# Designs tried in a protein design run: designed miniproteins, single chains, continued (3). Part 62

Each design is a single chain, and the fold is of that chain. pLDDT is the mean over its residues in the fold that is shown.

## One batch from the design tools (miniprotein)

Design m10267
Fold by ESMFold2-Fast:
Structure m10267 (fold): chain A 102 residues (1-102)
Amino acid sequence: MKVKEVNIEVKKEDGKYILTITLTFENASEAELETAAKQVESIVKKSEGLESIEVEIDYENQQVVVKATFKNEESAIKAAKEIAEEIKKMFEVEKINIKIEK
């Protein structure tokens, strides 16, 4: 499945670290977006230091958004890097961006 863009962001909010993964697809069906959401969720759930996970599908904008909460910055950054590599293996990705905010 072809992914137009992947954005991975780590930011601090309310004493925790939030990792947001946004996959933007081109011409994906609802079933393909749902499959992608489950696949990315499975990757994120393997992350050390994960406290919570939320998944949202934006069918109109062809996006899958996964939001994961971590207790510490090191775990969130490690997860961001590992998830980026797993996404590259799973999907044909045209562009990937990683942003870490303090």
Scores: mean pLDDT 85

Design m10268
Fold by ESMFold2-Fast:
Structure m10268 (fold): chain A 80 residues (1-80)
Amino acid sequence: EEKKREEERKKLIEGLEKQIEAVEKFKEKFGLEELAEEVIKLLKEAKELIEKGTEENLKKAEELIKKADELVKEMAEKVR
């Protein structure tokens, strides 16, 4: 059980770290600083919640990731 939770958390954290890096690169290229910074903030908060590893924190992390995804779509629309 614990090993399974650790594996799941590690994968989620790695995914969030890569996503943060991608958003930082996007910010450098397109200059959407306000939206990019909000996305990075949400992803960092989600990462912290996942690291805490409670079911309630994982649920909150999912909500933050969903909000970040919505902002990423908004960023993409602005640069199209």
Scores: mean pLDDT 78

Design m10269
Fold by ESMFold2-Fast:
Formats: structure tokens, C-alpha cells, sequence
Structure m10269 (fold): chain A 60 residues (1-60)
């Protein structure tokens, strides 16, 4: 599975509240991407990391 498909599957497993938190994180990442001219791949790496961090937070 490519990173986009992995991210989409993880998002579908998130609660509505977790999805809201993810969108807030993605907005931060998007701002950094525009500011630092990040590639699409770098954006996807950061997005995947954000989704994983939200999922790990639920375990704590």
C-alpha cells in the first residue's frame, strides 16, 4: 500500500474528534510546506507521522 492509501485507511479508523485533531495538524504541516517549499512526498511523510501520533496518543 502506498503512503496515501495508508493515510486514508488510518483516517477512516479515527473518531470524529481524532479526525478534527488530524485536520488541525495537517493545517500546520500545510503551512510549513508552503513556507519551506516541501515536496509532496515530504508532506505525506509528515501527514503519516501526524496520523500515527494521534493513534498512539489514544493508547496513553
Amino acid sequence: MDKVDEIIEMINELSEEQQKELFEKLNEISDEAEKNNLSGEEYLERALKAVKEILEKEKK
Scores: mean pLDDT 75

Design m10270
Fold by ESMFold2-Fast:
Structure m10270 (fold): chain A 61 residues (1-61)
Amino acid sequence: MAEELLKKGREYHQKGDFETALKYYKEAFDLGNLEAKANYIRVLVDLGKEDEALALQRELD
């Protein structure tokens, strides 16, 4: 389930649809997928939301 959401997020991210990619990555991340969290952070950086991305990264380390 989470892997399917991660795959959809990657597809939309590759197409440049960052808003849709962010939605799918967030859903996969909420299900506990750590790879989706990393990709969610990448989309935030691509959208220019680096401060938000750094805040999420700091929650783990």
Scores: mean pLDDT 77

Design m10271
Fold by ESMFold2-Fast:
Structure m10271 (fold): chain A 81 residues (1-81)
Amino acid sequence: EEEIRRAVDELVRAFENGDYEKALQAAERIVELARKAEKIDPVLGTSIAMLLVALGMEAKDPEVREKLFELARKVIRALDA
């Protein structure tokens, strides 16, 4: 999905730039797109969840870390739906 790929690119770029507000907005966008998709590719969805967990582990701000882990759980939940 083109929109999900674009949102993933926005997430990674914002996180690398230290723009955590934009990074979290992009991550929330990814979760929303996954929830609304008729069917998400399980490989893509798993990769997104793993990326969110990895970024959460790198995050020094506990609030940003907890939010990224929460969003990763929402992506996994969308895959099981």
Scores: mean pLDDT 78

Design m10272
Fold by ESMFold2-Fast:
Structure m10272 (fold): chain A 65 residues (1-65)
Amino acid sequence: SEVEELLKKAIKAIRDGNSEEAIKYLKQLHEKGATREQLERILRLAKAFNLPDVAKEVEKLLEEM
């Protein structure tokens, strides 16, 4: 699944501390119809890795759903 591949890339970017790359994949995930549950998982991970810009972007996307 394209969504599953984008999820793996977003998770890797977050674990690597690469906020810009993570936000890029998050926008693509939203465009491809990622579920609320998938985005909430990314939000928890962004908070765990202390990436506030990523967390803010996920919260914005969740508000648009």
Scores: mean pLDDT 87

Design m10273
Fold by ESMFold2-Fast:
Structure m10273 (fold): chain A 76 residues (1-76)
Amino acid sequence: SKADLQARGTELARRGVELRKEGKELLAQAKNSREAAQGTGLILRGIGDALQGRLLQEQGGFTEEGRRALEEAGMG
């Protein structure tokens, strides 16, 4: 349903925010290329989730909550 698309889009955008935060923290603490790759991988996954969240919000219709989550994810 439209509401399901809106809700899932918002949750994916929020997931993207959290993954990017976690990835940034790991990257900041990285002591070698392997640790840096782990942090970078989480950042990229977060971007992917935020992009999918945006697409679902477009299909269901953008909500205020979804727009805020997407802006925080850098997809505003």
Scores: mean pLDDT 88

Design m10274
Fold by ESMFold2-Fast:
Structure m10274 (fold): chain A 75 residues (1-75)
Amino acid sequence: MEEKEKEAREYLKKAIEAASKGDYQTAVENLEKAAELLKGTPAAASAYRAIAFYYRKLGQNEKADEYLKKADEIE
């Protein structure tokens, strides 16, 4: 539904704002919520790639690799 798309966009906005301030943990949390709302769509792959990027910034390389694999499985 369009409500899920609007909610996902709000979480993506919060993630971008958090990341711009160096708050990568909050960015990941909001991206995970957006990805859940976008599950089953190609847009979820973009969210997973962004989550992987910020997990790498947090030094959590194994989690980053897991999310990159999830993105590849969708696209």
Scores: mean pLDDT 82

Design m10275
Fold by ESMFold2-Fast:
Structure m10275 (fold): chain A 57 residues (1-57)
Amino acid sequence: MLEEARKSLEKGKEMLAQGDAAAASAAFHEARVLAEQAGDEKLKEEATKLLEEAQKM
């Protein structure tokens, strides 16, 4: 779960760097859900902030 959350977060950052807001948003949303299930509040918060950033693109 935690490793999967981190992989989704990294994938989202790569998509965001490529300008693909839709793919980035999907990856960050998945990272947030996985982080929440793993109980990692810091990772969940980071994913939430990045998701908001992607949605503003």
Scores: mean pLDDT 81

Design m10276
Fold by ESMFold2-Fast:
Structure m10276 (fold): chain A 60 residues (1-60)
Amino acid sequence: MSRFEAEFASLETAIGAALAIMGDVPKAKVRVEGNRVTVEGDLSEEEAAAAREELEAAAA
């Protein structure tokens, strides 16, 4: 099971990151709590890498 978290500057940025991940990795479970995004699921290595990259890029 894969799990990644990041904190963003704003709720709007967090929502944008969540939407990007859902688009790239539709089977990932994405949760938004304020300015924090949590991505989890039983993802393949490729899916986990894609989700992590989107989350980290959006958080930067």
Scores: mean pLDDT 76

Design m10277
Fold by ESMFold2-Fast:
Structure m10277 (fold): chain A 67 residues (1-67)
Amino acid sequence: SLKDAFRKVGDELYQKGLEALKKGNYKEAAEYFRKASTAYRQAGDVEKAEFYRKLAEKAEELYKKNL
């Protein structure tokens, strides 16, 4: 289904964000987590959408702190 496709995209974007986070690429991690949040929202998964939105905000804060 279309919702399953959005979930899969969200999962792949989350994984890319996690890889960027592990490398200390906080700006890139924030971007991926925001895209994952949008994909989960399109899938109807509001809880995951909000979780990854907050994770993106934390990654952005880490980016700003390390400037």
Scores: mean pLDDT 87

Design m10278
Fold by ESMFold2-Fast:
Structure m10278 (fold): chain A 60 residues (1-60)
Amino acid sequence: MYERAKEGLEKGLAIASTLSPEHARIWLEYMREQIERSREEGKLSEEEAEELLKMIDEAE
């Protein structure tokens, strides 16, 4: 699960880099919500979710 989530996030971050700053912000917020939902559903560990959220924070 984590590997697929990380690959999805990496693709999402690549897409965000091609968007305007306003659209990138909306897209990154959506990605953050998906990671948090996956943590709540037990699909990601707390540590895995924190690493993915850190990747989003670094992209801002």
Scores: mean pLDDT 78

Design m10279
Fold by ESMFold2-Fast:
Structure m10279 (fold): chain A 64 residues (1-64)
Amino acid sequence: MENVEKAKELLEKGLKYAQAGKTDEAIRYFEEAIDVANKAPPDDIEAGAIHLAAATYLASLRSA
């Protein structure tokens, strides 16, 4: 619960920085969102969704 809320907040911050063109900051927030989401139970669907979203955005930013 607490880890899911934290991961979601970090994902939202990453998206805001990415939209502002602050790629380095966005990458850091997405990496932190993944790390926090991984601390949730493995059966937590919401944490898994946040992990997948953050990982997808990270891959896009690093591949561009």
Scores: mean pLDDT 79

Design m10280
Fold by ESMFold2-Fast:
Structure m10280 (fold): chain A 72 residues (1-72)
Amino acid sequence: VKEAAEEAIKKGEETGSVESIRMAVLAAEGLAQQGRTKEAVELLRKAAEVAKKNGDYKLAEEAEKRAKEIES
């Protein structure tokens, strides 16, 4: 799951694919459900950065907000 999320982030960064970034966010949610919250927060923040670079500010905000909620 973590490896797939990291690959999806790389694809989103290379191609600008919003779908790849969305997949990374979903994979991070899966990690949080498994109790791997620190890894989930890290991946969500990386996904938010790439989404922002691609101009998808809504997706970036959603990922950052979710990371903060999990971190709390």
Scores: mean pLDDT 77

Design m10281
Fold by ESMFold2-Fast:
Structure m10281 (fold): chain A 58 residues (1-58)
Amino acid sequence: SAAAEAAARAAAESRSAAATIAHELRKGGFPLSPEEVHRLGREDPARLAALVEAAARA
């Protein structure tokens, strides 16, 4: 169904975004896995945002 396809696409985009963020964090000295990034994004989005900002300035 279109809804199932949209959900699958959103999940794939979420995983891809988490992988990209994890890569940027590792470049800045924060060695988080994509799974850890996804978890932080759900449990503590403010901390994830702060880490991303710190990594971008590293």
Scores: mean pLDDT 79

Design m10282
Fold by ESMFold2-Fast:
Structure m10282 (fold): chain A 90 residues (1-90)
Amino acid sequence: MEEIRKKMEEVRELVLNKASPSVIRQKIDELIELLKREKASPEMLQEVAQTVSQARNLAEPENRQAMTEGLLKIVKLAKEAGVTQIVLAP
């Protein structure tokens, strides 16, 4: 769980530092692979989806599409893990 939280913080820092869309996509893909490898709980998948959704709201316009693509992949993974309802940041 701590490794997943550290990877989420890395995504947030990249967004705040206005990293390129390609770098953000790569880091989100690393996060998704980590979630699969660690067999993240439904609660952790919910936390990750909410955190990435919040980071997307802080992103530059060109990075919002990359963040949305990543968020949809995380939501799909959560549904496959049995999460029936996901609460995202507005």
Scores: mean pLDDT 80

Design m10283
Fold by ESMFold2-Fast:
Structure m10283 (fold): chain A 73 residues (1-73)
Amino acid sequence: MEAEAKKLEEEAKKKLEEKLEEAKKYKEEGNWEKAGNYTVIAGLYQKAVEASKDPEKMKELYKKALEVEKEEK
């Protein structure tokens, strides 16, 4: 359980950084729609990281972030 929770937290942190960089890139390109979408996705991964002391909540928030990310592509 603890090792899995740590891996999930690390993955969520990695995804958070990736999506913030994508949002920044689209903002610099003037693509405000995609920049907004990736900012929302990054926010969901941030909530997962913040829920790191509750593995079940963290897992649920991470799954939700993945679903939103999949819709964006």
Scores: mean pLDDT 79

Design m10284
Fold by ESMFold2-Fast:
Structure m10284 (fold): chain A 60 residues (1-60)
Amino acid sequence: MQLSRELRIKVLKLMEKVDPETASKLLIEASKMIKDGKMTPEQAVEFIEKKVEEILKKKS
């Protein structure tokens, strides 16, 4: 089953905030954690959000 529409939209918006290389790395890491049973899809989206916020916060 795919991620919910809301989660997919949230991920896309987060990916727009970082460079494509960073976005790709975060998506790969999140996907691996879901496959390994370490995170639910919802937790993986939260992980991406926190990482993006940390990157942006460095500029503050």
Scores: mean pLDDT 75

Design m10285
Fold by ESMFold2-Fast:
Structure m10285 (fold): chain A 90 residues (1-90)
Amino acid sequence: MEELIEKAEELLEKAEELIRRAKEALKEGKEEEARKLLEEAIELAEEAVELGMKALRENPDASLEEVLRAIGLILRAIGLKLEAELLLKK
């Protein structure tokens, strides 16, 4: 469980950085650069959701604390994906 959660956390940190860079690119009128960054951020957020869900499926005996951590991570990943998708829409 921890290995899957740690990998998902790393992907989310990278997705957040890509969204930050995309926001800067949009402010500079670099729409094509921003689009590529947002598309990569969406892919990373989707992978993080899959890893969080896998952690829950493969660890049925996980503690309440571990389950809540995985759920929190999945919700954060969904939030980042939605933010990136909204920024990608004109």
Scores: mean pLDDT 85

Design m10286
Fold by ESMFold2-Fast:
Structure m10286 (fold): chain A 59 residues (1-59)
Amino acid sequence: MLGAKAAVVIGITKGKPEEGKEIAETLLKDPEKALELAKERFGENAAKALKSALEHDKS
């Protein structure tokens, strides 16, 4: 899934790869919670990028 890959890459870019992996795992169970975690831990721009990747996965 593009969304899971995006979450991992964002985590690495922010210097928090373990948090990126946690968000990727959360995406499989609760995508809305994963987006909230991304916003809280990486900021609004990271959450928007993750949301865009998830919308692409749905298409």
Scores: mean pLDDT 77

Design m10287
Fold by ESMFold2-Fast:
Order: sequence, then structure tokens, then C-alpha cells
Structure m10287 (fold): chain A 86 residues (1-86)
Amino acid sequence: SEAEKLIEEAYKLIQEARAAVAAGRYREAAELAKKALEAALEAIKKATTREELLKAIGAAIAAIGVMFEAGLGAARAGRPLPPELG
């Protein structure tokens, strides 16, 4: 379904964002996490089953978590906060 494709896209972007955090690329991580959140929110709108809706909500929560990790990482490294978080 459209929702399933968006959920898969969101989780792929979340994995890429987490890899960027691990590499110290906090701005890239925040941009990827923002795209993941946007995909997850679209998946929520297009969800036709309870399972799709719960997976989409889970993806949105995970994306927000990575945005927080990117912001915290940037702050600890003495870098300015990514625009996506400030």
C-alpha cells in the first residue's frame, strides 16, 4: 500500500540518520530525520489498517528521537544546533 511504502521510506531514512549521528554529521542527521518524520506523517494520513497506523506512529516517534540525538550530539561537540532543531 501507499502507507507501507512511506513507512519503509521513513525507516530507511531513520537508519541513514542514525548512521549520520554516529559519524558526527549532525546537520545531515537532522535533515534525514526531518524527511523521515514527513514520510511517517504522510503514512499516518494514508494508513488504511490499524497495523499501518501503529507502524507509522512508531516511525514518527523514532524520527523525533533521532532529531533529539542529532541536537544533543551537536551541542556536546560544540557545534551550532541544526536549523531543523532550532
Scores: mean pLDDT 85

Design m10288
Fold by ESMFold2-Fast:
Structure m10288 (fold): chain A 67 residues (1-67)
Amino acid sequence: GHSAARKELLRLIGEILRLIGEKFELELELKKVPEEDKEKREKLKKEIEEIEKKIEELMEKMRNLPV
């Protein structure tokens, strides 16, 4: 049924939006960190990269959903 695919699509969209929000917050945090704090900057960059990978995976799942 169409309702099952729609429910999964909405779930994926919600997860993607949540991750985009988290990425935005981390990017704002990175801008506040001094350039000399290399360890904290590197940690934030890695967290942003991890979230970007998760977004890409979810977007791929969304594209492959039956309409």
Scores: mean pLDDT 83

Design m10289
Fold by ESMFold2-Fast:
Structure m10289 (fold): chain A 80 residues (1-80)
Amino acid sequence: SIKEFFEKLAKERGVSVEDIIKFFKDLLDLPDNTSLEEIVEKFVEYLAERFNLSEEQKKELLEAMKNGDFEKALEILRSA
């Protein structure tokens, strides 16, 4: 799930899930009431632009994040 993705990322960074969510809202200039799904969608767009991802890679990254597959998300980004 998206929540599992943020939990894994928070653990990796040594911060709380709430801190990670706040970080992404600030990074992406999103309102405080933005859903986790919208945050993930905007973050994938941000990463696609930054790493020049193909449409297929973008879809795979979004699916990995929605499924909480942190390892798959990192693999896609490292391969770009």
Scores: mean pLDDT 82

Design m10290
Fold by ESMFold2-Fast:
Structure m10290 (fold): chain A 79 residues (1-79)
Amino acid sequence: NAMEKARNGIIALFLTTVALVLADMGEREDARQAIEGAADNLAKVIGPEKAEEVLKRMQEALDAGNHDELRKIAVEAVN
């Protein structure tokens, strides 16, 4: 269902935006949970294998403190 995929994509984007804000505030544990939620919703759009790759990249960027890379990954995942 195209509408369900669109909804899941929007939720993934929203959760990724929340993760970016939390990461910039230094709330890394909450940011990680938001990234996991984003990846779960993204899996319903692009499939679990690609979503797992995106999750890994987001977690690596967060752990490295590279918030610019985290933003880039978020934008790339939707396009």
Scores: mean pLDDT 79

Design m10291
Fold by ESMFold2-Fast:
Structure m10291 (fold): chain A 110 residues (1-110)
Amino acid sequence: MEEERRRLLEEARELVQKAAIYVSNGKYDEAIELAKKALEIVSQLPDDDPEALRVKARAYMILGLAYLKKGKYEEAVRSFREAAELARQAGDTPLYEQAVRLMKEAEEKL
């Protein structure tokens, strides 16, 4: 169980990191696919696991950024809202503040 948890977290973190690189390179569809895969993997862990919550928050941030860049503003708002809530639960104040800021930016484009 502990070894399985570690493996799932490592795999999900790697996918999130790769997805972030894809966003930076303008590969938004590929970034969305990887971020969703990371969410599927980390969803196998308990909802109150702080490391899992942080990985989920980062994955939703990537979804929000990719949707924002694609002009999918409603999807971007929803993704940043999820990222903010998950970051708050994980105690990640910098990530929470970034998610709230980007959520407001996406809302202004609606």
Scores: mean pLDDT 89

Design m10292
Fold by ESMFold2-Fast:
Structure m10292 (fold): chain A 78 residues (1-78)
Amino acid sequence: AVREALLALPDGTLLRLVFPEGPDAAGAALGAVAEVMAETGKRLGLAVAVFPPGASEEERAALLAAQDAAAAELAAEL
C-alpha cells in the first residue's frame, strides 16, 4: 500500500511523514521510499519527524518547528 502510493506520486514530490510511535515505523517508510527511488529513478523529498520515546506535546511541537526552520534553510541551498 505505501509503496503503491509512492509510485503514484509525481517526480519531485515532498512528503512530510510524522511517526509518533518512533523510529521503527520511520525506518520502514524510508526503506520503501529509497526502494521506489532506486527502482524508478524518481526524485522524492522527505521531511520526517520521529519523536523520541516519552516526548511531550511541547517537545514534539518544538521538533516540528525546528524541522520547518531547517527545511527553509536547506531550500535556500538547493
Scores: mean pLDDT 66

Design m10293
Fold by ESMFold2-Fast:
Structure m10293 (fold): chain A 97 residues (1-97)
Amino acid sequence: MAEERGERLLRETREAIRAGDLERVRRLLEEARRLVEEAPDNARALLAAGLAADELGDDELAIRYYRRAVEAAGDSIDDSVLAVHAAALVTALRSKL
């Protein structure tokens, strides 16, 4: 349920970023934030929120969501891959700050 919504949000956020659709990115950030309120440990929703915030230029918000995504990833193989990706994004953003 929440995992399926998180996966959809992550996919749609990546598609919107690739298309340069900043209005869609903003709407997807709000959807991801709502899902995170319902399921605070949903690693995919946290990564989607971080990617959307990053694309919108909110580096501090992006770093907070990426760190939470890494923490939420846990023992899942899929979430471990997501955690590695999120950790790389945190490192990249901190290098810009």
Scores: mean pLDDT 77

Design m10294
Fold by ESMFold2-Fast:
Structure m10294 (fold): chain A 65 residues (1-65)
Amino acid sequence: MLKLELLEDGRVKLTIDGEEKIFETGEEAAEEAVKYLKSKLPYLEIDPEELVKLLEHLGKIEIEL
């Protein structure tokens, strides 16, 4: 499981399989999230920029693999 949460101070919390990491920007968090997703699904094409836009709209994204 992967989870992205937009924090009130503009930082992003990324949770991967229960491990939490805080990023200063949504772009950094999205790049790490895409890297993890590609490690599980090597042929998956996801744009980190589109993931940032979705996170800004929803505030939180959860993906089950």
Scores: mean pLDDT 81

Design m10295
Fold by ESMFold2-Fast:
Structure m10295 (fold): chain A 56 residues (1-56)
Amino acid sequence: GMRDELIERAESLLLARYGGRLGPAEIRALAKEVVDALGEEARDDEKLLAHADRLL
C-alpha cells in the first residue's frame, strides 16, 4: 500500500544519511514515524530529512 511504499523509500534515504549512526531497527522506526507525520509529503526528500533531523 501507499504507506508501505513511503516507508521503504524513507528507510532508504534515512539509511544513506544516518546509517553510520543508527541501526536498521532505528532507521525503520524513524521512517515509520516520519511517514506517519508527513504522509504524501514524505515523497519530498528535503521535507523528509528536515523532519527526521527535528526528531533526532
Scores: mean pLDDT 86

Design m10296
Fold by ESMFold2-Fast:
Structure m10296 (fold): chain A 56 residues (1-56)
Amino acid sequence: MELKVVLGSGEELTLEELKERLQASGFNPSDEEVREIVKRLDVDGDGVVTAEELGL
């Protein structure tokens, strides 16, 4: 799945990089759980979510 997360400064995170950031924050999400979180926040359906919307 070609899903991307953009930081407020315009930096782009892949799904794998987002998963690693969540792990650094004390979570242990699977790829499926990360996809579910992003899908829930990606109300526009564009496949792009900001890190602020994820609480990071």
Scores: mean pLDDT 67

Design m10298
Fold by ESMFold2-Fast:
Structure m10298 (fold): chain A 99 residues (1-99)
Amino acid sequence: NAQAEVERALRIALENLKKGVTESATFALITLAIAKTHGVVLSPEAVDLVEEIARLAEEKGDYDTAIALYEFGASQAEALGLHDRAKELRTKAEELRKK
């Protein structure tokens, strides 16, 4: 199941990012971009993982990666019909662009 494999990759990226491996946020972005080209739609739980990775990237000063992850999370939330969630994630990306 490609969706489960993407979620597993995101969990690994999050754990490595928590340990200080800053490039793990970029790895998550690359994984998500590949998943999108293959038509893989995330679960709501995977969207939560994307937001958490974006938040940690933001905390580490990787604003470009954080913005891209929030935008990706927002587009996937929209695809899932989670419109309020998508708006929240897009707002976080826009706030980061102002810094």
Scores: mean pLDDT 85

Design m10299
Fold by ESMFold2-Fast:
Structure m10299 (fold): chain A 56 residues (1-56)
Amino acid sequence: MREEIYELSLKRLLEAGKISEEEYKELVELIRKLSEDHEEANEELSKKIEEILKKR
């Protein structure tokens, strides 16, 4: 599943020191929740995208 690819990417970012262990845990939880209940995870993702677009 695509979640496996995201988890691998996050693990590499963690090993490279680009994200903290806390951020890694939060992102893994979001990916897990996305696979189990993607409706709520999609809402959070949409909000983050809107915030990024407004910050340009």
Scores: mean pLDDT 66

Design m10300
Fold by ESMFold2-Fast:
Structure m10300 (fold): chain A 73 residues (1-73)
Amino acid sequence: SMESVLATQRTHELRAQYPLASREAVSQAAILIANGLIEASQTDDPQQAQQYRQQGLERARRVLLEGQRRALR
């Protein structure tokens, strides 16, 4: 699906910023990005769609950051 392709691309871009994040953290981040894209596709409001995409990306970023911090402990 388009959401799956975009989620993979966005996850790859974010993962480059958090190279020590575990596979589990990366998988969780991919799901959060995909959920944001799916929610965005289900609304007719362009502003709300952008908010869903941004929220998914921010949640994914937090998961990857925490995963990287755990790897450094």
Scores: mean pLDDT 83

Design m10301
Fold by ESMFold2-Fast:
Structure m10301 (fold): chain A 70 residues (1-70)
Amino acid sequence: SELEEIIKRFNEGKSTKDDLNKFVDMLLSMPGVTGSDIFSYIPQIMNGDPNTIKNLLIDLGLEDLAKLIK
C-alpha cells in the first residue's frame, strides 16, 4: 500500500525526498535484495525518474509494481 502510493507520486511528478528514501529502504528490506542490486539506480531514483524505477522493479522481479509506473 505505502509502496504503491509512492509509485503513484512518482507517476504524478509529486515525489519527495522522503518518498524516495522510503522507496530505497523498502527495496532493501525485501528478501534477496542487496545494496549492490540498487546502487547504480540510486541517483536516478533520487531524481524520481519513472523509467529507471520501472526498469529496476523489472530487474528485481517485481513486475506487478513495475506495471503501476505509467
Scores: mean pLDDT 73

Design m10302
Fold by ESMFold2-Fast:
Structure m10302 (fold): chain A 70 residues (1-70)
Amino acid sequence: SMYEELLERLDKLEADVRAGKLSLEEVERRVEELKEQAKKIEDPIKHTAASIRVVGIETDARLRERRAAR
């Protein structure tokens, strides 16, 4: 299932961001790929849920970068 694969990728990206394994540029690249995958989800509830998670991960990564800078 495209949705299940998307959720697994979201879980992995979220874990990698928390572990500090990815640069912000790498996170932004993966976020764009996941946004494109989310657009292919025809179920509007699943699409919305996935989109919210993508935005949450991107926001968390940006906040972590800002905290690390000072």
Scores: mean pLDDT 82

Design m10303
Fold by ESMFold2-Fast:
Structure m10303 (fold): chain A 66 residues (1-66)
Amino acid sequence: SSELREELKKRLEELEREAVRLLLAGASPDQAQAYFERRKEELIRELAEKYGVSEEEVRRIIDELK
């Protein structure tokens, strides 16, 4: 749905900003990437449950937002 897509886009943009803040605070690129990937997996599970869709469907939407 458009609601899932919009929330996913917003939440991913927030995670990207957090990863950038970690880099600015002196984290390594590997640390920032590991943080982003962990938070992204948590977000996928959260939104899959919230919207009653599969985690696979949420991942497909993420791929479409590239």
Scores: mean pLDDT 86

Design m10304
Fold by ESMFold2-Fast:
Structure m10304 (fold): chain A 64 residues (1-64)
Amino acid sequence: APPKPEELSEEERKMIDEIVEALKKKKWDEARKLLEELAKRLGISLEEAWEIVLEYIMEKLKKE
């Protein structure tokens, strides 16, 4: 199973923030490249990395 957002290191959370910023700016190619790098770093699939990013976004929205 992919790691939960709270199980991620500070560096990995910064990578997720960069992906979110790329998505906000509609830089789809940059967002995909960053997502692939996150997946490689965590040793997971692109789909699993995307699930982590979505969970991070949803948890942040619930807290705010």
Scores: mean pLDDT 77

